# Designed miniproteins, single chains, part 82

Each design is a single chain, and the fold is of that chain. pLDDT is the mean over its residues in the fold that is shown.

## One batch from the design tools (miniprotein)

Design m3018
Fold by ESMFold2-Fast:
Structure m3018 (fold): chain A 117 residues (1-117)
Amino acid sequence: ATPATAKSILDLARKAAKELGVERPVRLRIEFEKDENGNIIVKSVSAEVDGERATKKINKKLNISFDEFLKELEAAGFRLVEKKDNKYIYEYEGLSAARSAEEALQLGISIVDLFSS
């Protein structure tokens, strides 16, 4: 089987929304830091649906290079919204069938978990 990508997770979510006839705008946010050894440490994942926001604070080291992680996020449609020192915030805006911010948050968590294995 082809390995899952951040893009494949979000493309599947959009396809499911279309097939269900329920296309809701979703905003996903991933906050992470680059440590002194070049490791990526994810600090939080957030989702916003219908003006409601859910956030999970985490402290998770990814098993992917910094440059490859940025490439994966950008290929999935994430954009850099904030960079300060070693801190990065990437946001995605798209469509999903998620009924709540907490349900949409699972998409962001799935992306982080993909790169943690």
Scores: mean pLDDT 86

Design m3019
Fold by ESMFold2-Fast:
Structure m3019 (fold): chain A 63 residues (1-63)
Amino acid sequence: SLEEVKRRVRDFYLSLGGEGLAEELVGILDQGVEKVREAAEKAREMGLEETAELLEEAARELE
């Protein structure tokens, strides 16, 4: 479920001290699969490879 994906994103980034990043990524998930894919592409262009991979996985779960 989308809520389970959000929980995994929060748990992962909170464990790294990234509370703000965790909530930002969860907010992107609420915008729907198209926005998640757009965010993943942008993250990859910015060199945020791990963030891009996480968003790509979330987009696959939302399909």
Scores: mean pLDDT 71

Design m3020
Fold by ESMFold2-Fast:
Structure m3020 (fold): chain A 63 residues (1-63)
Amino acid sequence: LAGREFRALADYKAKEADELSLKKGDVVRILERLPDGRLLVENLNTGERGRVPASLLKELEEI
């Protein structure tokens, strides 16, 4: 996904080795959509990459 950024709606702890922990308000870049409904993302605050539930993220609004 070309440069799309999303905000974490809540704190999330990684439950699997390939998942990413997020804090509420973290901005992530979407790298890939996964077949199980999760997203592969990069946390722009930490530089870490991993899988997160799509329901955790809100697309940043253009003002």
Scores: mean pLDDT 74

Design m3021
Fold by ESMFold2-Fast:
Structure m3021 (fold): chain A 90 residues (1-90)
Amino acid sequence: KEKEEIVEKAEQIFSEASTRAIKILLLLSEREMSAAELAKELGVSQSTVNTLLNSLENNGFVSKRKRGKTTYYSITEKGKKLLEEIKKKL
């Protein structure tokens, strides 16, 4: 699976925090997700995911929208371009 290969290579050359951010972008490239869904997929706390999502949103790599009381996150065009750059350099 290409995403597993990208993550595995990222783990070899990037910090753990950077690798988690890459995993978030890869998951969001498939579909929008809530912070709770991302926390389950990554096996980390929701507060850890919220910290990473705030950083990614501030840099324009993800966007958020509310649906009822739940906030969903989506990858932006800028975030997709970042993933393509990372894939080329791994």
Scores: mean pLDDT 79

Design m3022
Fold by ESMFold2-Fast:
Formats: structure tokens, sequence, C-alpha cells
Structure m3022 (fold): chain A 80 residues (1-80)
């Protein structure tokens, strides 16, 4: 349980940093690196989701996945 909470806290911090970088940059190379980071975050959340039964942690995973998908869409729009 403690390891999953720590992992989610780390992912949330990483996501906040990626959100900040995405707002500040128009560099296509940096934007592509952000997309790679977001895809890795989604894979990690999917792995945790398969092992977690706590409704509060599952809700947190769902919210983080939604935020990643929204940021991915915005970054893809900047690359187009």
Amino acid sequence: MENFQRGLDSLEQDLRELERLAEETTDPEVLRQILQGLERGLQELEKMEQQITDPSLLKRIEELKKRIEELKRRVEEKLA
C-alpha cells in the first residue's frame, strides 16, 4: 500500500512538471519528449490499476489518467 501511494505521488509531481513544461515550450523536440513521458506514466498507472483494489487509489489513478490524456491532446495540438 505505502509503495503505491508513493508511486502515485511521484507520478503526480512528474505530471505537474510536464504540464508546466508544455505550457512554456513551443520546441517540437521538447514536446515529443513530454509525449514520451506521458505515455510512460500511462503504462505505469495501468500496471498499478491491475494490482490495486482500494477505491480511493483507483479513483486517483482514473483522475491522473484523464489528466495525462488531456495534456497529451494539448501537446499533440501544438505539434500539428
Scores: mean pLDDT 83

Design m3023
Fold by ESMFold2-Fast:
Structure m3023 (fold): chain A 98 residues (1-98)
Amino acid sequence: DEVQRQIAEIEGEEEATITYLDSVEFPELTPEQIELFKQNLLKSATEALDNSPTEEVRQAVLEAFKRVLEHLKKRASPEVQEALDEVLKKVEEYAKNR
């Protein structure tokens, strides 16, 4: 099944992404860098949702994105954690309206 295969690939990419992020230190970011980071995350997430062919794939993308962001929050500064929470809310709202 094409949909089941795509969901499995999304879950595999999630695990690979989390493993990679665990190997990288978070530097302190300026407010301008945090804003760019938020914009880049929002763009990547919304593009991934837009490219999801079915509701099942879209839900899998959303859930994987949520898990990656929660993982990032554990290692982020308070300012970056707040930015990640704002991105998550906007991505969830975007997914609901599609």
Scores: mean pLDDT 74

Design m3024
Fold by ESMFold2-Fast:
Structure m3024 (fold): chain A 57 residues (1-57)
Amino acid sequence: IEDEAREAEARFEAGEMTPVEALELQISLAKSLGLSLSVSEEEAQERLEEIRRRAEE
């Protein structure tokens, strides 16, 4: 799980993963780990919505 989060972050930085995909994965992992990841579920959800809004533009 933590390895998956690390891989997702690395792929996002490499431009191989969209911000939406990376945040959705982090939210899923945060729920599974009880918010042990760097970003809380609430914060990640807010960022995801902001990205979706910008994409709709």
Scores: mean pLDDT 62

Design m3025
Fold by ESMFold2-Fast:
Structure m3025 (fold): chain A 62 residues (1-62)
Amino acid sequence: SMDLEGAEKLADSFYEKGLEAEKAGNLEEAERYFRTAGGIYRAIGDETGDKKYYEKAEKALK
């Protein structure tokens, strides 16, 4: 599989963990997961120029 596909799946996984932590009230842990996901999405956006990944990064980092 392509590096891009693996990176997106990894970022999606961290974003999901962030949502789970937020739902559990673990806001500090949720922020760490969202920050990691956002960083990966931003890196994919930088490599591809696809605004979809910048939008995902913005959503994760809010």
Scores: mean pLDDT 86

Design m3026
Fold by ESMFold2-Fast:
Parts: sequence; structure tokens; C-alpha cells
Structure m3026 (fold): chain A 63 residues (1-63)
Amino acid sequence: TLKEKIKKIADEGFELFKNGASLKEVSEKMKEEIAKMDTGDLTEEQVYLLTLTEFGKKIVESK
């Protein structure tokens, strides 16, 4: 599902961030992955915002 793909992109972005990637590098990688996928009725920008939300949850939950 789209939700599963969003979570996967957020998980991959979080792994990059943990390994020392900048937020800019993580952001560009997430946008690149979103551009490759079928977003259905949502825009790439809307999917990016949803992906950032999942990424942010991971940061908070990791403490």
C-alpha cells in the first residue's frame, strides 16, 4: 500500500540520518524515492509531507 511505501522511505531516511547524513541529504533521498513511486491521487509534495511525519515520529520515538 501507499502507507507501507511511505513508512519504508521514512525508515530508510532514518537509517541514513543515524549514519551521519544531513537532513538535506535525507530530504533529497526521500524526494527521489517518492518520484519513482505511484502516489495515486496524492501529489508528490503531499506524500513527502506524510513521509516527513513518519520520519519525525521515528526521531521522537528513538529519543
Scores: mean pLDDT 82

Design m3027
Fold by ESMFold2-Fast:
Structure m3027 (fold): chain A 77 residues (1-77)
Amino acid sequence: NKIKEEISKLLAEAIRLERDNPEVVQLLVRAGKALDEGNFDEAIKLLQEALDKTTNPEAKEILQRAIKLVEEYKKKK
């Protein structure tokens, strides 16, 4: 649950930073939904697509951290 909470905070911050990029925001919202549904592979895929479409360096670092945490959370389950 703590890892999931941290991922949610990272996704919220990435959405804030990418507010002007609706395609990226949509991918991040969908990734959060996939995470809530326990679909970790889909969440990782969507986060990777968001990372590929973002140019903000701070958002890139946050998304890379989020991907690692989702991978960790998947292993723990």
Scores: mean pLDDT 84

Design m3028
Fold by ESMFold2-Fast:
Structure m3028 (fold): chain A 74 residues (1-74)
Amino acid sequence: MDAQAYYDQGLAYLAAGKYNEAVAAFEKALELDPTYREAALQLARLLVLHADKLDLPRERRSALFERALAAARA
């Protein structure tokens, strides 16, 4: 599966309210393409707007947010 396919999967998870699965999908998209701005922006938005629904420690969420910002600036 390519970065675009993981991005599309992440959007589908968001639409279904599956926020943890959406994070994982967007993270996979960024693993395959670290400059994938759209995936980075969706991940950052998800981490800000739905942090309370994520089964992730604050340290992990902070690391993902920094990664998303770096990708969005590339």
Scores: mean pLDDT 81

Design m3029
Fold by ESMFold2-Fast:
Structure m3029 (fold): chain A 56 residues (1-56)
Amino acid sequence: MTLEEAAKELGVSKEDLERLAKALGITPEQLVEMLKNATPEERERLKRWIEELKKQ
């Protein structure tokens, strides 16, 4: 799964995922790997975190 595919699946931009990875202190590649193994509940939590980061 690419960063672009992960962004599309979550309904966010690639830049949003890059900002989330930076906030978590991980690489975008590590974030994509987390999303591949994430439950729907975990993905929903990450999506909410992205929305909060976008407001700042």
Scores: mean pLDDT 79

Design m3030
Fold by ESMFold2-Fast:
Structure m3030 (fold): chain A 57 residues (1-57)
Amino acid sequence: MLSEEEKEAIEKAKTSKDPKARAAYLALGRVLTSADLTEEKVRAAVKAVVEAVKTVK
């Protein structure tokens, strides 16, 4: 499921000083630790991280 681009985006978001990228990373973390984890929620959270990182310099 995770591509190289998605993995790089997650790493950038984790170390990012941008609040939007940080918020997306924290949201992904909450999805991954959720008892109600679904593939759709994971994909949506990963996509949000990728989009947030793409809008950051």
Scores: mean pLDDT 75

Design m3032
Fold by ESMFold2-Fast:
Structure m3032 (fold): chain A 69 residues (1-69)
Amino acid sequence: SRERRAKESLLRSLKEDIKQDEENKKKVEEELKKAKEEKDKSKILALEIYKKFVEAFKKQAKQLEEELK
């Protein structure tokens, strides 16, 4: 079905984005540490929001993967 194909496409896109985010995790943690040392509140907030979005995407991908079984 078109709906199933759309969900499969979305899941593939989410998995690719998540893979890229996981590969960048060390860099993000290093940037967050530096921002905390420099007390850059706006950068700390932006990086924490980014981490929350990555976790939300992981949850969405898991739910879609379960639905497509």
Scores: mean pLDDT 80

Design m3033
Fold by ESMFold2-Fast:
Structure m3033 (fold): chain A 60 residues (1-60)
Amino acid sequence: DGTDQAEALVRAALAGEPEEVVVERASKLDPNTIRLAARIAREAGLDELAERLERVAEEK
């Protein structure tokens, strides 16, 4: 179930959603789900988003 949420975040970023909206939504998720989203983002070539998501997970 966390996988679906992680995939939805990365899909939103790929669809052109503003980074601050994606990061704000990620901040409401479990740290493990955020880390999964960061990994998917990295695989998609979104290195900056992946780094931001990793920081959000760390801050929790």
Scores: mean pLDDT 82

Design m3034
Fold by ESMFold2-Fast:
Structure m3034 (fold): chain A 67 residues (1-67)
Amino acid sequence: FTLTTEQVYAAIRAAIKEEEARKGRPLSQEEVDAVIDRVITALKQAYPELSDEDLEAARERVRADLA
């Protein structure tokens, strides 16, 4: 089992959506970056086979969607 970049991206997007729903507003850039870092750290610990390249590709895609 290895998470795909798409699955990592989906997990980050879900976490951002949940945080936005909790706050009742869109997240600031700092809040988005904090959510991305938390999700990536958790995923890397749970799935040590995840490459840094896949994690960075997912991060870049999330940032592009929110820019």
Scores: mean pLDDT 77

Design m3035
Fold by ESMFold2-Fast:
Structure m3035 (fold): chain A 98 residues (1-98)
Amino acid sequence: MLTPQEEFDIAVALAIIGLTVSEKAAEKQGHTELAEILRKTRDEVARAAQAGDLDGVIETLKKGIEEVEKLRDQAPELATETINILKNILKRLESLKP
């Protein structure tokens, strides 16, 4: 069974991977605004994770989801896939709260 720390570390790693892949896809497709939001969200997730800040990671992902949703019309498939990935990770992280 995974410890809460191991579950946190795995969820953060999956978020960073998902955000990085989505950022590169957005850049390749010419969706510059979406790529910038994904990059900022990744960098903020990495910073909060280094600090061991579970609430900070959760709030950063929630904000990232909202910003990606605003750009859904520009890249519907990529935005939808990214939001679904981040929402699944968010559920895992929220399960670690007391």
Scores: mean pLDDT 87

Design m3036
Fold by ESMFold2-Fast:
Structure m3036 (fold): chain A 64 residues (1-64)
Amino acid sequence: GSGLSAPAHLLPAVFAAANALAQGKTDEEAYETARKVGEELGLSDEDIERAFELAKRIVAETDA
């Protein structure tokens, strides 16, 4: 870990959004991916948004 702690229950949504961003998809597409995964897991809108924000940070740090 890069010093970012993500709760385990957010990880599937984080990785789904991060993968979309890494593939060159838009922020909107990545957020939709996180929402789809998060909804299946029963995550709140706040948790889905947090997962998407974490995914953006992870990709930004890794893509350098």
Scores: mean pLDDT 77

Design m3037
Fold by ESMFold2-Fast:
Structure m3037 (fold): chain A 68 residues (1-68)
Amino acid sequence: SSDSRAAALAAAGDIWVVAAEVDPERRKEYLEQAIELYEKAIELAEDPELKEWAEEKLEEARRLLEEA
């Protein structure tokens, strides 16, 4: 389902956010990867709760990128 794919993309985004936390030299690149994955998750999500969670993850990743 589109929600299952959206959840998988959001989970992949979470992995890139964790990678950005442990690797300061590649932090910006990894956060940019996470942002792309969260944006795709939002596009595919049909469940409003899942979409809201992906949107919150996207905003957090964008905030971290601005501070990087």
Scores: mean pLDDT 86

Design m3038
Fold by ESMFold2-Fast:
Structure m3038 (fold): chain A 61 residues (1-61)
Amino acid sequence: KEEEKLKEELKELIKKIEELAKKARETGDESLVDEVQELMAKLAELAEKLEPEEVRKIIKE
């Protein structure tokens, strides 16, 4: 059950990162790039708690 929650958080973070990165590219706002980097760091932390195969499957989706 905890792993289910981690997987959902990972998916949400990935989606948020993609949306924010796209917005940063469209607006050229450097502060959004910083937010993306911070979220990427959190994503890496969550990914370490999951099996590498499961993480890759979610990311590759």
Scores: mean pLDDT 75

Design m3039
Fold by ESMFold2-Fast:
Structure m3039 (fold): chain A 55 residues (1-55)
Amino acid sequence: SMDEFLQELREGAKKMSIEEVEKVLELLEKAFGDTEVGRRIIEELRKILEEKKKE
């Protein structure tokens, strides 16, 4: 399901550096920013990035 995918994405992104998450976000925005699924994934990664910056 999408929720299971987003949970797995969240766990994976926690293991990445801030710079790595930013690079993934840039690539996803360029490739899938105009799709509904892509926008949802991008928003989830943005939330993770903000959480990492608060650490």
Scores: mean pLDDT 79

Design m3041
Fold by ESMFold2-Fast:
Structure m3041 (fold): chain A 115 residues (1-115)
Amino acid sequence: MYEVVATSDYATLTVKGGETAEATLRIEAPEPVDAVRVIAQNLGDGKVRLEVEVYADGKLVGKATVELAPGQTAEILFELPEPARSVEVKVKATNLDPGKTATVQVAAEALRRVE
């Protein structure tokens, strides 16, 4: 089980058909955390490929790629190899539908493991 210790600000990526947009989410946790959860929702009409990279204390610790249809939400859990305080999440969204606009809202949560 995990407890939320800190959350990032929300990032909103608006992407026209065939284009790519990027955002970086940062969390400086008050205590070392064991995992990062990335939550992404496609609020637009276009299908999106979302590429996520998670960095802990400056080191790449995880990567994921998901496709989000309109209205879909993805939650991606990255367990950290070592507890860390500084987390950076890099998100790249590509709109796969040339005639549509995608709007993706992304947030990250820093999580501590609890028994």
Scores: mean pLDDT 85

Design m3042
Fold by ESMFold2-Fast:
Parts: sequence; structure tokens; C-alpha cells
Structure m3042 (fold): chain A 80 residues (1-80)
Amino acid sequence: SAEKERERESLRTAVELLKDSLKKLEEAKKKYPGDPLIKQNIKDLIKRGEEVLKKAKELGDEKTAKEAEKLIKKAKELLE
């Protein structure tokens, strides 16, 4: 349905925004290692990524789900 197509597009946009945020957090962690605010932002990113992953699986969007899984894995590796 058009509604599910809009939901899939919204999730793809969310993953792209999370990827951009992760790149910024990677750069920030290199500049300020051990900063608790950066660590918290990475944890928040993981939580948002897990929400996107769950929704993508519910909608059968395998591509977005795989991208969200990669994002979550990379963000977890970025934590100390």
C-alpha cells in the first residue's frame, strides 16, 4: 500500500541520517576520546538503530534491516 511505501521511505531516510550521525560521532570520539557525552550519543544512536531495525523487519524491508544491522554493529564497536 502507499502507506507502507511511505513508511519504508521514512525508515531509509532514518538509516541515512543515523549513518551521517555515526560518521560525526566517529570523528568526535577521535578528537575527544573518553568524553561521556559522545559515549551517551553513541548509545542513543544504537537505541535508534535498533528501533529502525525492528520496524524494517516488520515491514519486510530486508535492505534497510541489513543496513541498520551494520550501523548498530559499527556503533557498538565504537563504544569503549
Scores: mean pLDDT 86

Design m3043
Fold by ESMFold2-Fast:
Parts: sequence; C-alpha cells; structure tokens
Structure m3043 (fold): chain A 60 residues (1-60)
Amino acid sequence: SEIEKKAEEIAKELYKEDPNLSPQEVLDKAYERALKEGYSEEEARQIAFEAVLIYYELKE
C-alpha cells in the first residue's frame, strides 16, 4: 500500500541518518515527516507505527 511504501521510505532514511534512535524518536520523526509531506494525522500515525517496525527490522 502507499502507507507501507512511505513508512519503508521514511524508516530507511531515518536509519541512514541515525541507526541508534529510540522507538519514540523514530515514531516522532516519522510522524512529523509524514505530516510535512501532506498526509492526514490518521495516515501519519499509521505511517509512523509501520516505520518503527521497519526501522527495528533494519537495526537487528
């Protein structure tokens, strides 16, 4: 889905910038980026939750 693809994009960008972010930092940063890109608050929340999961899969 578009939400999943955007979450993956943001998660990869955040991991490249800083691989040592806490879950809360990933959530907050992903949410803000999604809002800035024009997603609704509800969509931005979905993107942020998915981005946290993807980020921690990359971290291992």
Scores: mean pLDDT 86

Design m3044
Fold by ESMFold2-Fast:
Structure m3044 (fold): chain A 99 residues (1-99)
Amino acid sequence: MEEKQIEDVKRTARMAAEVARNAAKALEDGNQFEADVYKALLEIIGAITRLWAPHLSPEARELAQRIVELIDRAVQAIDAGNTDEVRKIAEELEKLAEE
């Protein structure tokens, strides 16, 4: 019953990981505009996931909440220009997708 919800949440984690990796690369390349675009995409993913979480099964909701927490940390790391932290968070998001 919850397999589809868990898979959808895992796909969200993979998408967030890709966006975070792209943000880290933009920061490394000194492209602040591109980094800000990826930051905005992460904020949108986080907002939608946060709105969706209360409607998920308990296990899918827990995973969604962890994704939102990692996205919030990634956004703060991008604002700080902390490329290494953004990359680390992208790896954590990828790990959640693989479980």
Scores: mean pLDDT 87

Design m3045
Fold by ESMFold2-Fast:
Structure m3045 (fold): chain A 59 residues (1-59)
Amino acid sequence: MEEAEELARRIERVVRATAERLGKPVPTPEQLAEAAIASGEGLGRTELGRAAAEVILRR
């Protein structure tokens, strides 16, 4: 699903850039997956968030 891949790429880009700006350690794949799930929930698209998390974790 192209939408899940797009969300995964966007979450990785935004979360990594935010961590870098704040001087935090590089986010783990698990932390990026959690961010994808949270993003999906916030948008009312829970299944999309879960699919993006799976893309990040390469399941």
Scores: mean pLDDT 78

Design m3046
Fold by ESMFold2-Fast:
Structure m3046 (fold): chain A 82 residues (1-82)
Amino acid sequence: SKELANRLAEEGLRTAERAVELAKEAKTITQAIAAALLGIGAIINAELALERGGDKEVAEKAKKLGEEAIEIAKKKLKELGA
Protein backbone atom coordinates (compact mmCIF):
# COMPACT_ATOMS: atom_id res chain seq x y z
CA SER A 1 0.00 0.00 0.00
CA LYS A 2 2.83 2.44 0.82
CA GLU A 3 4.42 1.61 -2.55
CA LEU A 4 1.13 2.48 -4.28
CA ALA A 5 0.83 5.68 -2.19
CA ASN A 6 4.33 6.77 -3.28
CA ARG A 7 3.43 6.01 -6.91
CA LEU A 8 0.26 8.13 -6.60
CA ALA A 9 2.33 11.02 -5.20
CA GLU A 10 4.87 10.77 -8.06
CA GLU A 11 2.14 10.47 -10.73
CA GLY A 12 0.32 13.40 -9.14
CA LEU A 13 3.45 15.55 -9.33
CA ARG A 14 4.11 14.67 -13.00
CA THR A 15 0.46 15.37 -13.86
CA ALA A 16 0.52 18.69 -11.96
CA GLU A 17 3.70 19.84 -13.75
CA ARG A 18 2.10 18.98 -17.11
CA ALA A 19 -1.13 20.75 -16.08
CA VAL A 20 0.75 23.99 -15.27
CA GLU A 21 2.53 23.88 -18.66
CA LEU A 22 -0.72 23.26 -20.56
CA ALA A 23 -2.54 26.00 -18.64
CA LYS A 24 0.17 28.57 -19.44
CA GLU A 25 0.20 27.55 -23.13
CA ALA A 26 -3.60 27.34 -23.53
CA LYS A 27 -4.89 29.19 -26.62
CA THR A 28 -8.43 27.75 -26.70
CA ILE A 29 -11.26 27.15 -24.22
CA THR A 30 -10.87 23.38 -24.74
CA GLN A 31 -7.13 23.52 -23.90
CA ALA A 32 -7.76 25.61 -20.76
CA ILE A 33 -10.46 23.17 -19.58
CA ALA A 34 -8.15 20.20 -20.26
CA ALA A 35 -5.40 21.85 -18.16
CA ALA A 36 -7.85 22.46 -15.28
CA LEU A 37 -9.03 18.82 -15.38
CA LEU A 38 -5.40 17.61 -15.22
CA GLY A 39 -4.86 19.91 -12.22
CA ILE A 40 -7.90 18.41 -10.49
CA GLY A 41 -6.60 14.89 -11.22
CA ALA A 42 -3.20 15.81 -9.74
CA ILE A 43 -4.86 17.10 -6.54
CA ILE A 44 -6.93 13.89 -6.22
CA ASN A 45 -3.80 11.72 -6.63
CA ALA A 46 -1.95 13.87 -4.06
CA GLU A 47 -4.80 13.65 -1.51
CA LEU A 48 -5.06 9.86 -1.93
CA ALA A 49 -1.28 9.58 -1.52
CA LEU A 50 -1.38 11.64 1.71
CA GLU A 51 -4.25 9.52 3.12
CA ARG A 52 -2.22 6.33 2.46
CA GLY A 53 1.10 7.50 3.92
CA GLY A 54 2.85 8.40 0.67
CA ASP A 55 5.72 10.88 0.28
CA LYS A 56 4.42 14.07 1.94
CA GLU A 57 6.84 16.44 0.20
CA VAL A 58 6.03 15.07 -3.28
CA ALA A 59 2.27 14.94 -2.60
CA GLU A 60 2.12 18.49 -1.17
CA LYS A 61 4.09 19.82 -4.16
CA ALA A 62 1.71 18.02 -6.54
CA LYS A 63 -1.31 19.51 -4.74
CA LYS A 64 0.16 23.04 -4.83
CA LEU A 65 1.05 22.84 -8.54
CA GLY A 66 -2.36 21.32 -9.35
CA GLU A 67 -4.05 24.27 -7.61
CA GLU A 68 -1.81 26.69 -9.55
CA ALA A 69 -2.76 25.00 -12.84
CA ILE A 70 -6.48 25.42 -12.06
CA GLU A 71 -6.01 29.14 -11.24
CA ILE A 72 -4.00 29.76 -14.44
CA ALA A 73 -6.65 27.88 -16.45
CA LYS A 74 -9.47 29.95 -14.87
CA LYS A 75 -7.64 33.16 -15.82
CA LYS A 76 -7.14 31.86 -19.38
CA LEU A 77 -10.85 30.95 -19.63
CA LYS A 78 -11.83 34.51 -18.68
CA GLU A 79 -9.38 35.95 -21.25
CA LEU A 80 -10.82 33.60 -23.92
CA GLY A 81 -14.40 34.66 -23.14
CA ALA A 82 -15.59 31.61 -21.21
Scores: mean pLDDT 89

Design m3047
Fold by ESMFold2-Fast:
Structure m3047 (fold): chain A 76 residues (1-76)
Amino acid sequence: SEELKKKIKEAYKEVLLSRATTPIQKRIAEKEAEEKADEIVDAVLNNETKEEIIAALQELGYSRELAEEILKKLGI
């Protein structure tokens, strides 16, 4: 659903912003969240288990730590 897609995008953005400490880093994080949102959504929605989602995100070049933080925000 569109609501679930928005929730996934918001979770990713929140994780990136939580790691940003300066105004410049926050602007970079917001831009990265917007540019990569769709591939994060696809990885989450096209996989059934937490480990499959983590594996899909790692294949895209994301760390396991980042993947786990996103899933934690989503309650997965």
Scores: mean pLDDT 86

Design m3048
Fold by ESMFold2-Fast:
Structure m3048 (fold): chain A 60 residues (1-60)
Amino acid sequence: SMEERLEQSYKEIDENTKKAIEEVKKRAEDLGLSEEQIERLIQTVKDVGEALKTILEVTA
């Protein structure tokens, strides 16, 4: 069903968001980023994930 497909897509977005946050943290250590810069990048990743969920909801 469409609801089952949306639920699966939400889980996939959440898992991809978690992986992206981990990657940001790893790369931030290598690049010598400040805590403020790291927090901004993590928030941006989270915002992208929420935007993708909104797109799926509108197009469902």
Scores: mean pLDDT 84

Design m3049
Fold by ESMFold2-Fast:
Structure m3049 (fold): chain A 66 residues (1-66)
Amino acid sequence: MTPEEYRALADRLEAQAKEAEKQGKFTVAANYYRGAAHAYRLSGDPERAERYEKKATEFEKKAKQQ
């Protein structure tokens, strides 16, 4: 994949994460935020990658708290 393709993938995964978050599906949201973070890193956007890695960890914690 090109960096531009990774950016498009990251944007889609971010949207799916936000939808899952809105529905209270914290495990699903965490998985999508993790995917978005990896895709943003591969797109050359480390700032967004770090932001969404933090969100993924936050939602993993929320999922464990039920």
Scores: mean pLDDT 84

Design m3050
Fold by ESMFold2-Fast:
Structure m3050 (fold): chain A 72 residues (1-72)
Amino acid sequence: YESIAKNILELAKKAIEDPENRDVYIALILITLSSLPNKELGRKYADEVISAVENGDLEKAEEAIKKMLEDL
């Protein structure tokens, strides 16, 4: 689970740092979240992570990912 969370955080960083390719990184985040055994958990936190990325708020994205890990 931690490796998946690290991958999502790296994609979130890239989405914030590279706004031209942001939609690609958001799509990859969604694909990664859909690979979780608990799809309900992935859906719950997808909106929080994407919203944080769209606002350029890496700390909020990291908080959402950490909370997701705690719920796993």
Scores: mean pLDDT 77

Design m3052
Fold by ESMFold2-Fast:
Structure m3052 (fold): chain A 60 residues (1-60)
Amino acid sequence: VEELARLAGVTPEQARAIIEELKKRGLSIKNATAEEVQELARRFGVTPEQVLLIMEHAGL
């Protein structure tokens, strides 16, 4: 998580919270809509690109 957070440019706490929410919603890079990615980015104070990087590196 610390390495993934560094790669995505977020804090480890942000990375953990985003991964947990993605798992809770059953969202992966294959099924998440652009609107869902943007909403998550706004909620956690990160960019949509950072959410996508987190999904990729978390194997989601």
Scores: mean pLDDT 80

Design m3053
Fold by ESMFold2-Fast:
Structure m3053 (fold): chain A 93 residues (1-93)
Amino acid sequence: HGKEAAEAAAEGGRKAAEYAGKSGGRKGAISATAAGISSAGAYATGLVGGSGEDAARDARAAAEAAGRAGGEEGRRGERAGREGAEKAEKYAE
């Protein structure tokens, strides 16, 4: 289930980055970039046969980055990243 865990974590991180970007301004752009990098890390973890726990850690990092954007959109991004992490942990072997 490593691929499914990585995909769930990456999708959560991608949504986190999207919402951070919607927060707007320089702060939103910085948070979106950080969340996007973490999302890419979760996907890469799956590609190299890493654990769902490792992918979940990257998705949680994306959630934290999105939360730093602030406001309603940053909060939505944080929630999306955490949901991705929870799904990744559920699919962990």
Scores: mean pLDDT 75

Design m3054
Fold by ESMFold2-Fast:
Structure m3054 (fold): chain A 68 residues (1-68)
Amino acid sequence: SLQEQLDAEIQRALASMYVALAKRALEKGDKETAIELAQKALDIVNSLPTPDEQLKKEAEEIIKKAKE
C-alpha cells in the first residue's frame, strides 16, 4: 500500500540520518553518542520489510569502532 511504502521510505531516511550523525559523533570522539545513534539506526533497519544491508553494515561498523 502507499502508506506502507511511505513508512518504509521515511524509516530508511531516518536510519540513514542516524548513521550520518553516529559517524559525526565518532569523528568527534563521542563514542557513547556514536553507539547510541548507530543502535537506533540498526533498530530501524531491522524493522524494515526489505533489509537494507548497507545501512546495517555501516551501523554495525560504527558500533564496533566505537567499542575499540
Scores: mean pLDDT 84

Design m3055
Fold by ESMFold2-Fast:
Structure m3055 (fold): chain A 58 residues (1-58)
Amino acid sequence: MILKAIEDYKAKTKEELSLKKGDVIELLEVVDDEYILAKSLKTGKVGKVPKKVVEELE
């Protein structure tokens, strides 16, 4: 599943992924109700991101 960042997000820990608004990411796993594990298609980096900062593309 492909997602898009709807706002900038700065990683707060080494396990998190930093995003800029409009970045495209691939959903790898749902971690919990608040976070997903995702891969940045721009950088190839994998990390946790809050669900609230992304939306589904396709």
Scores: mean pLDDT 81

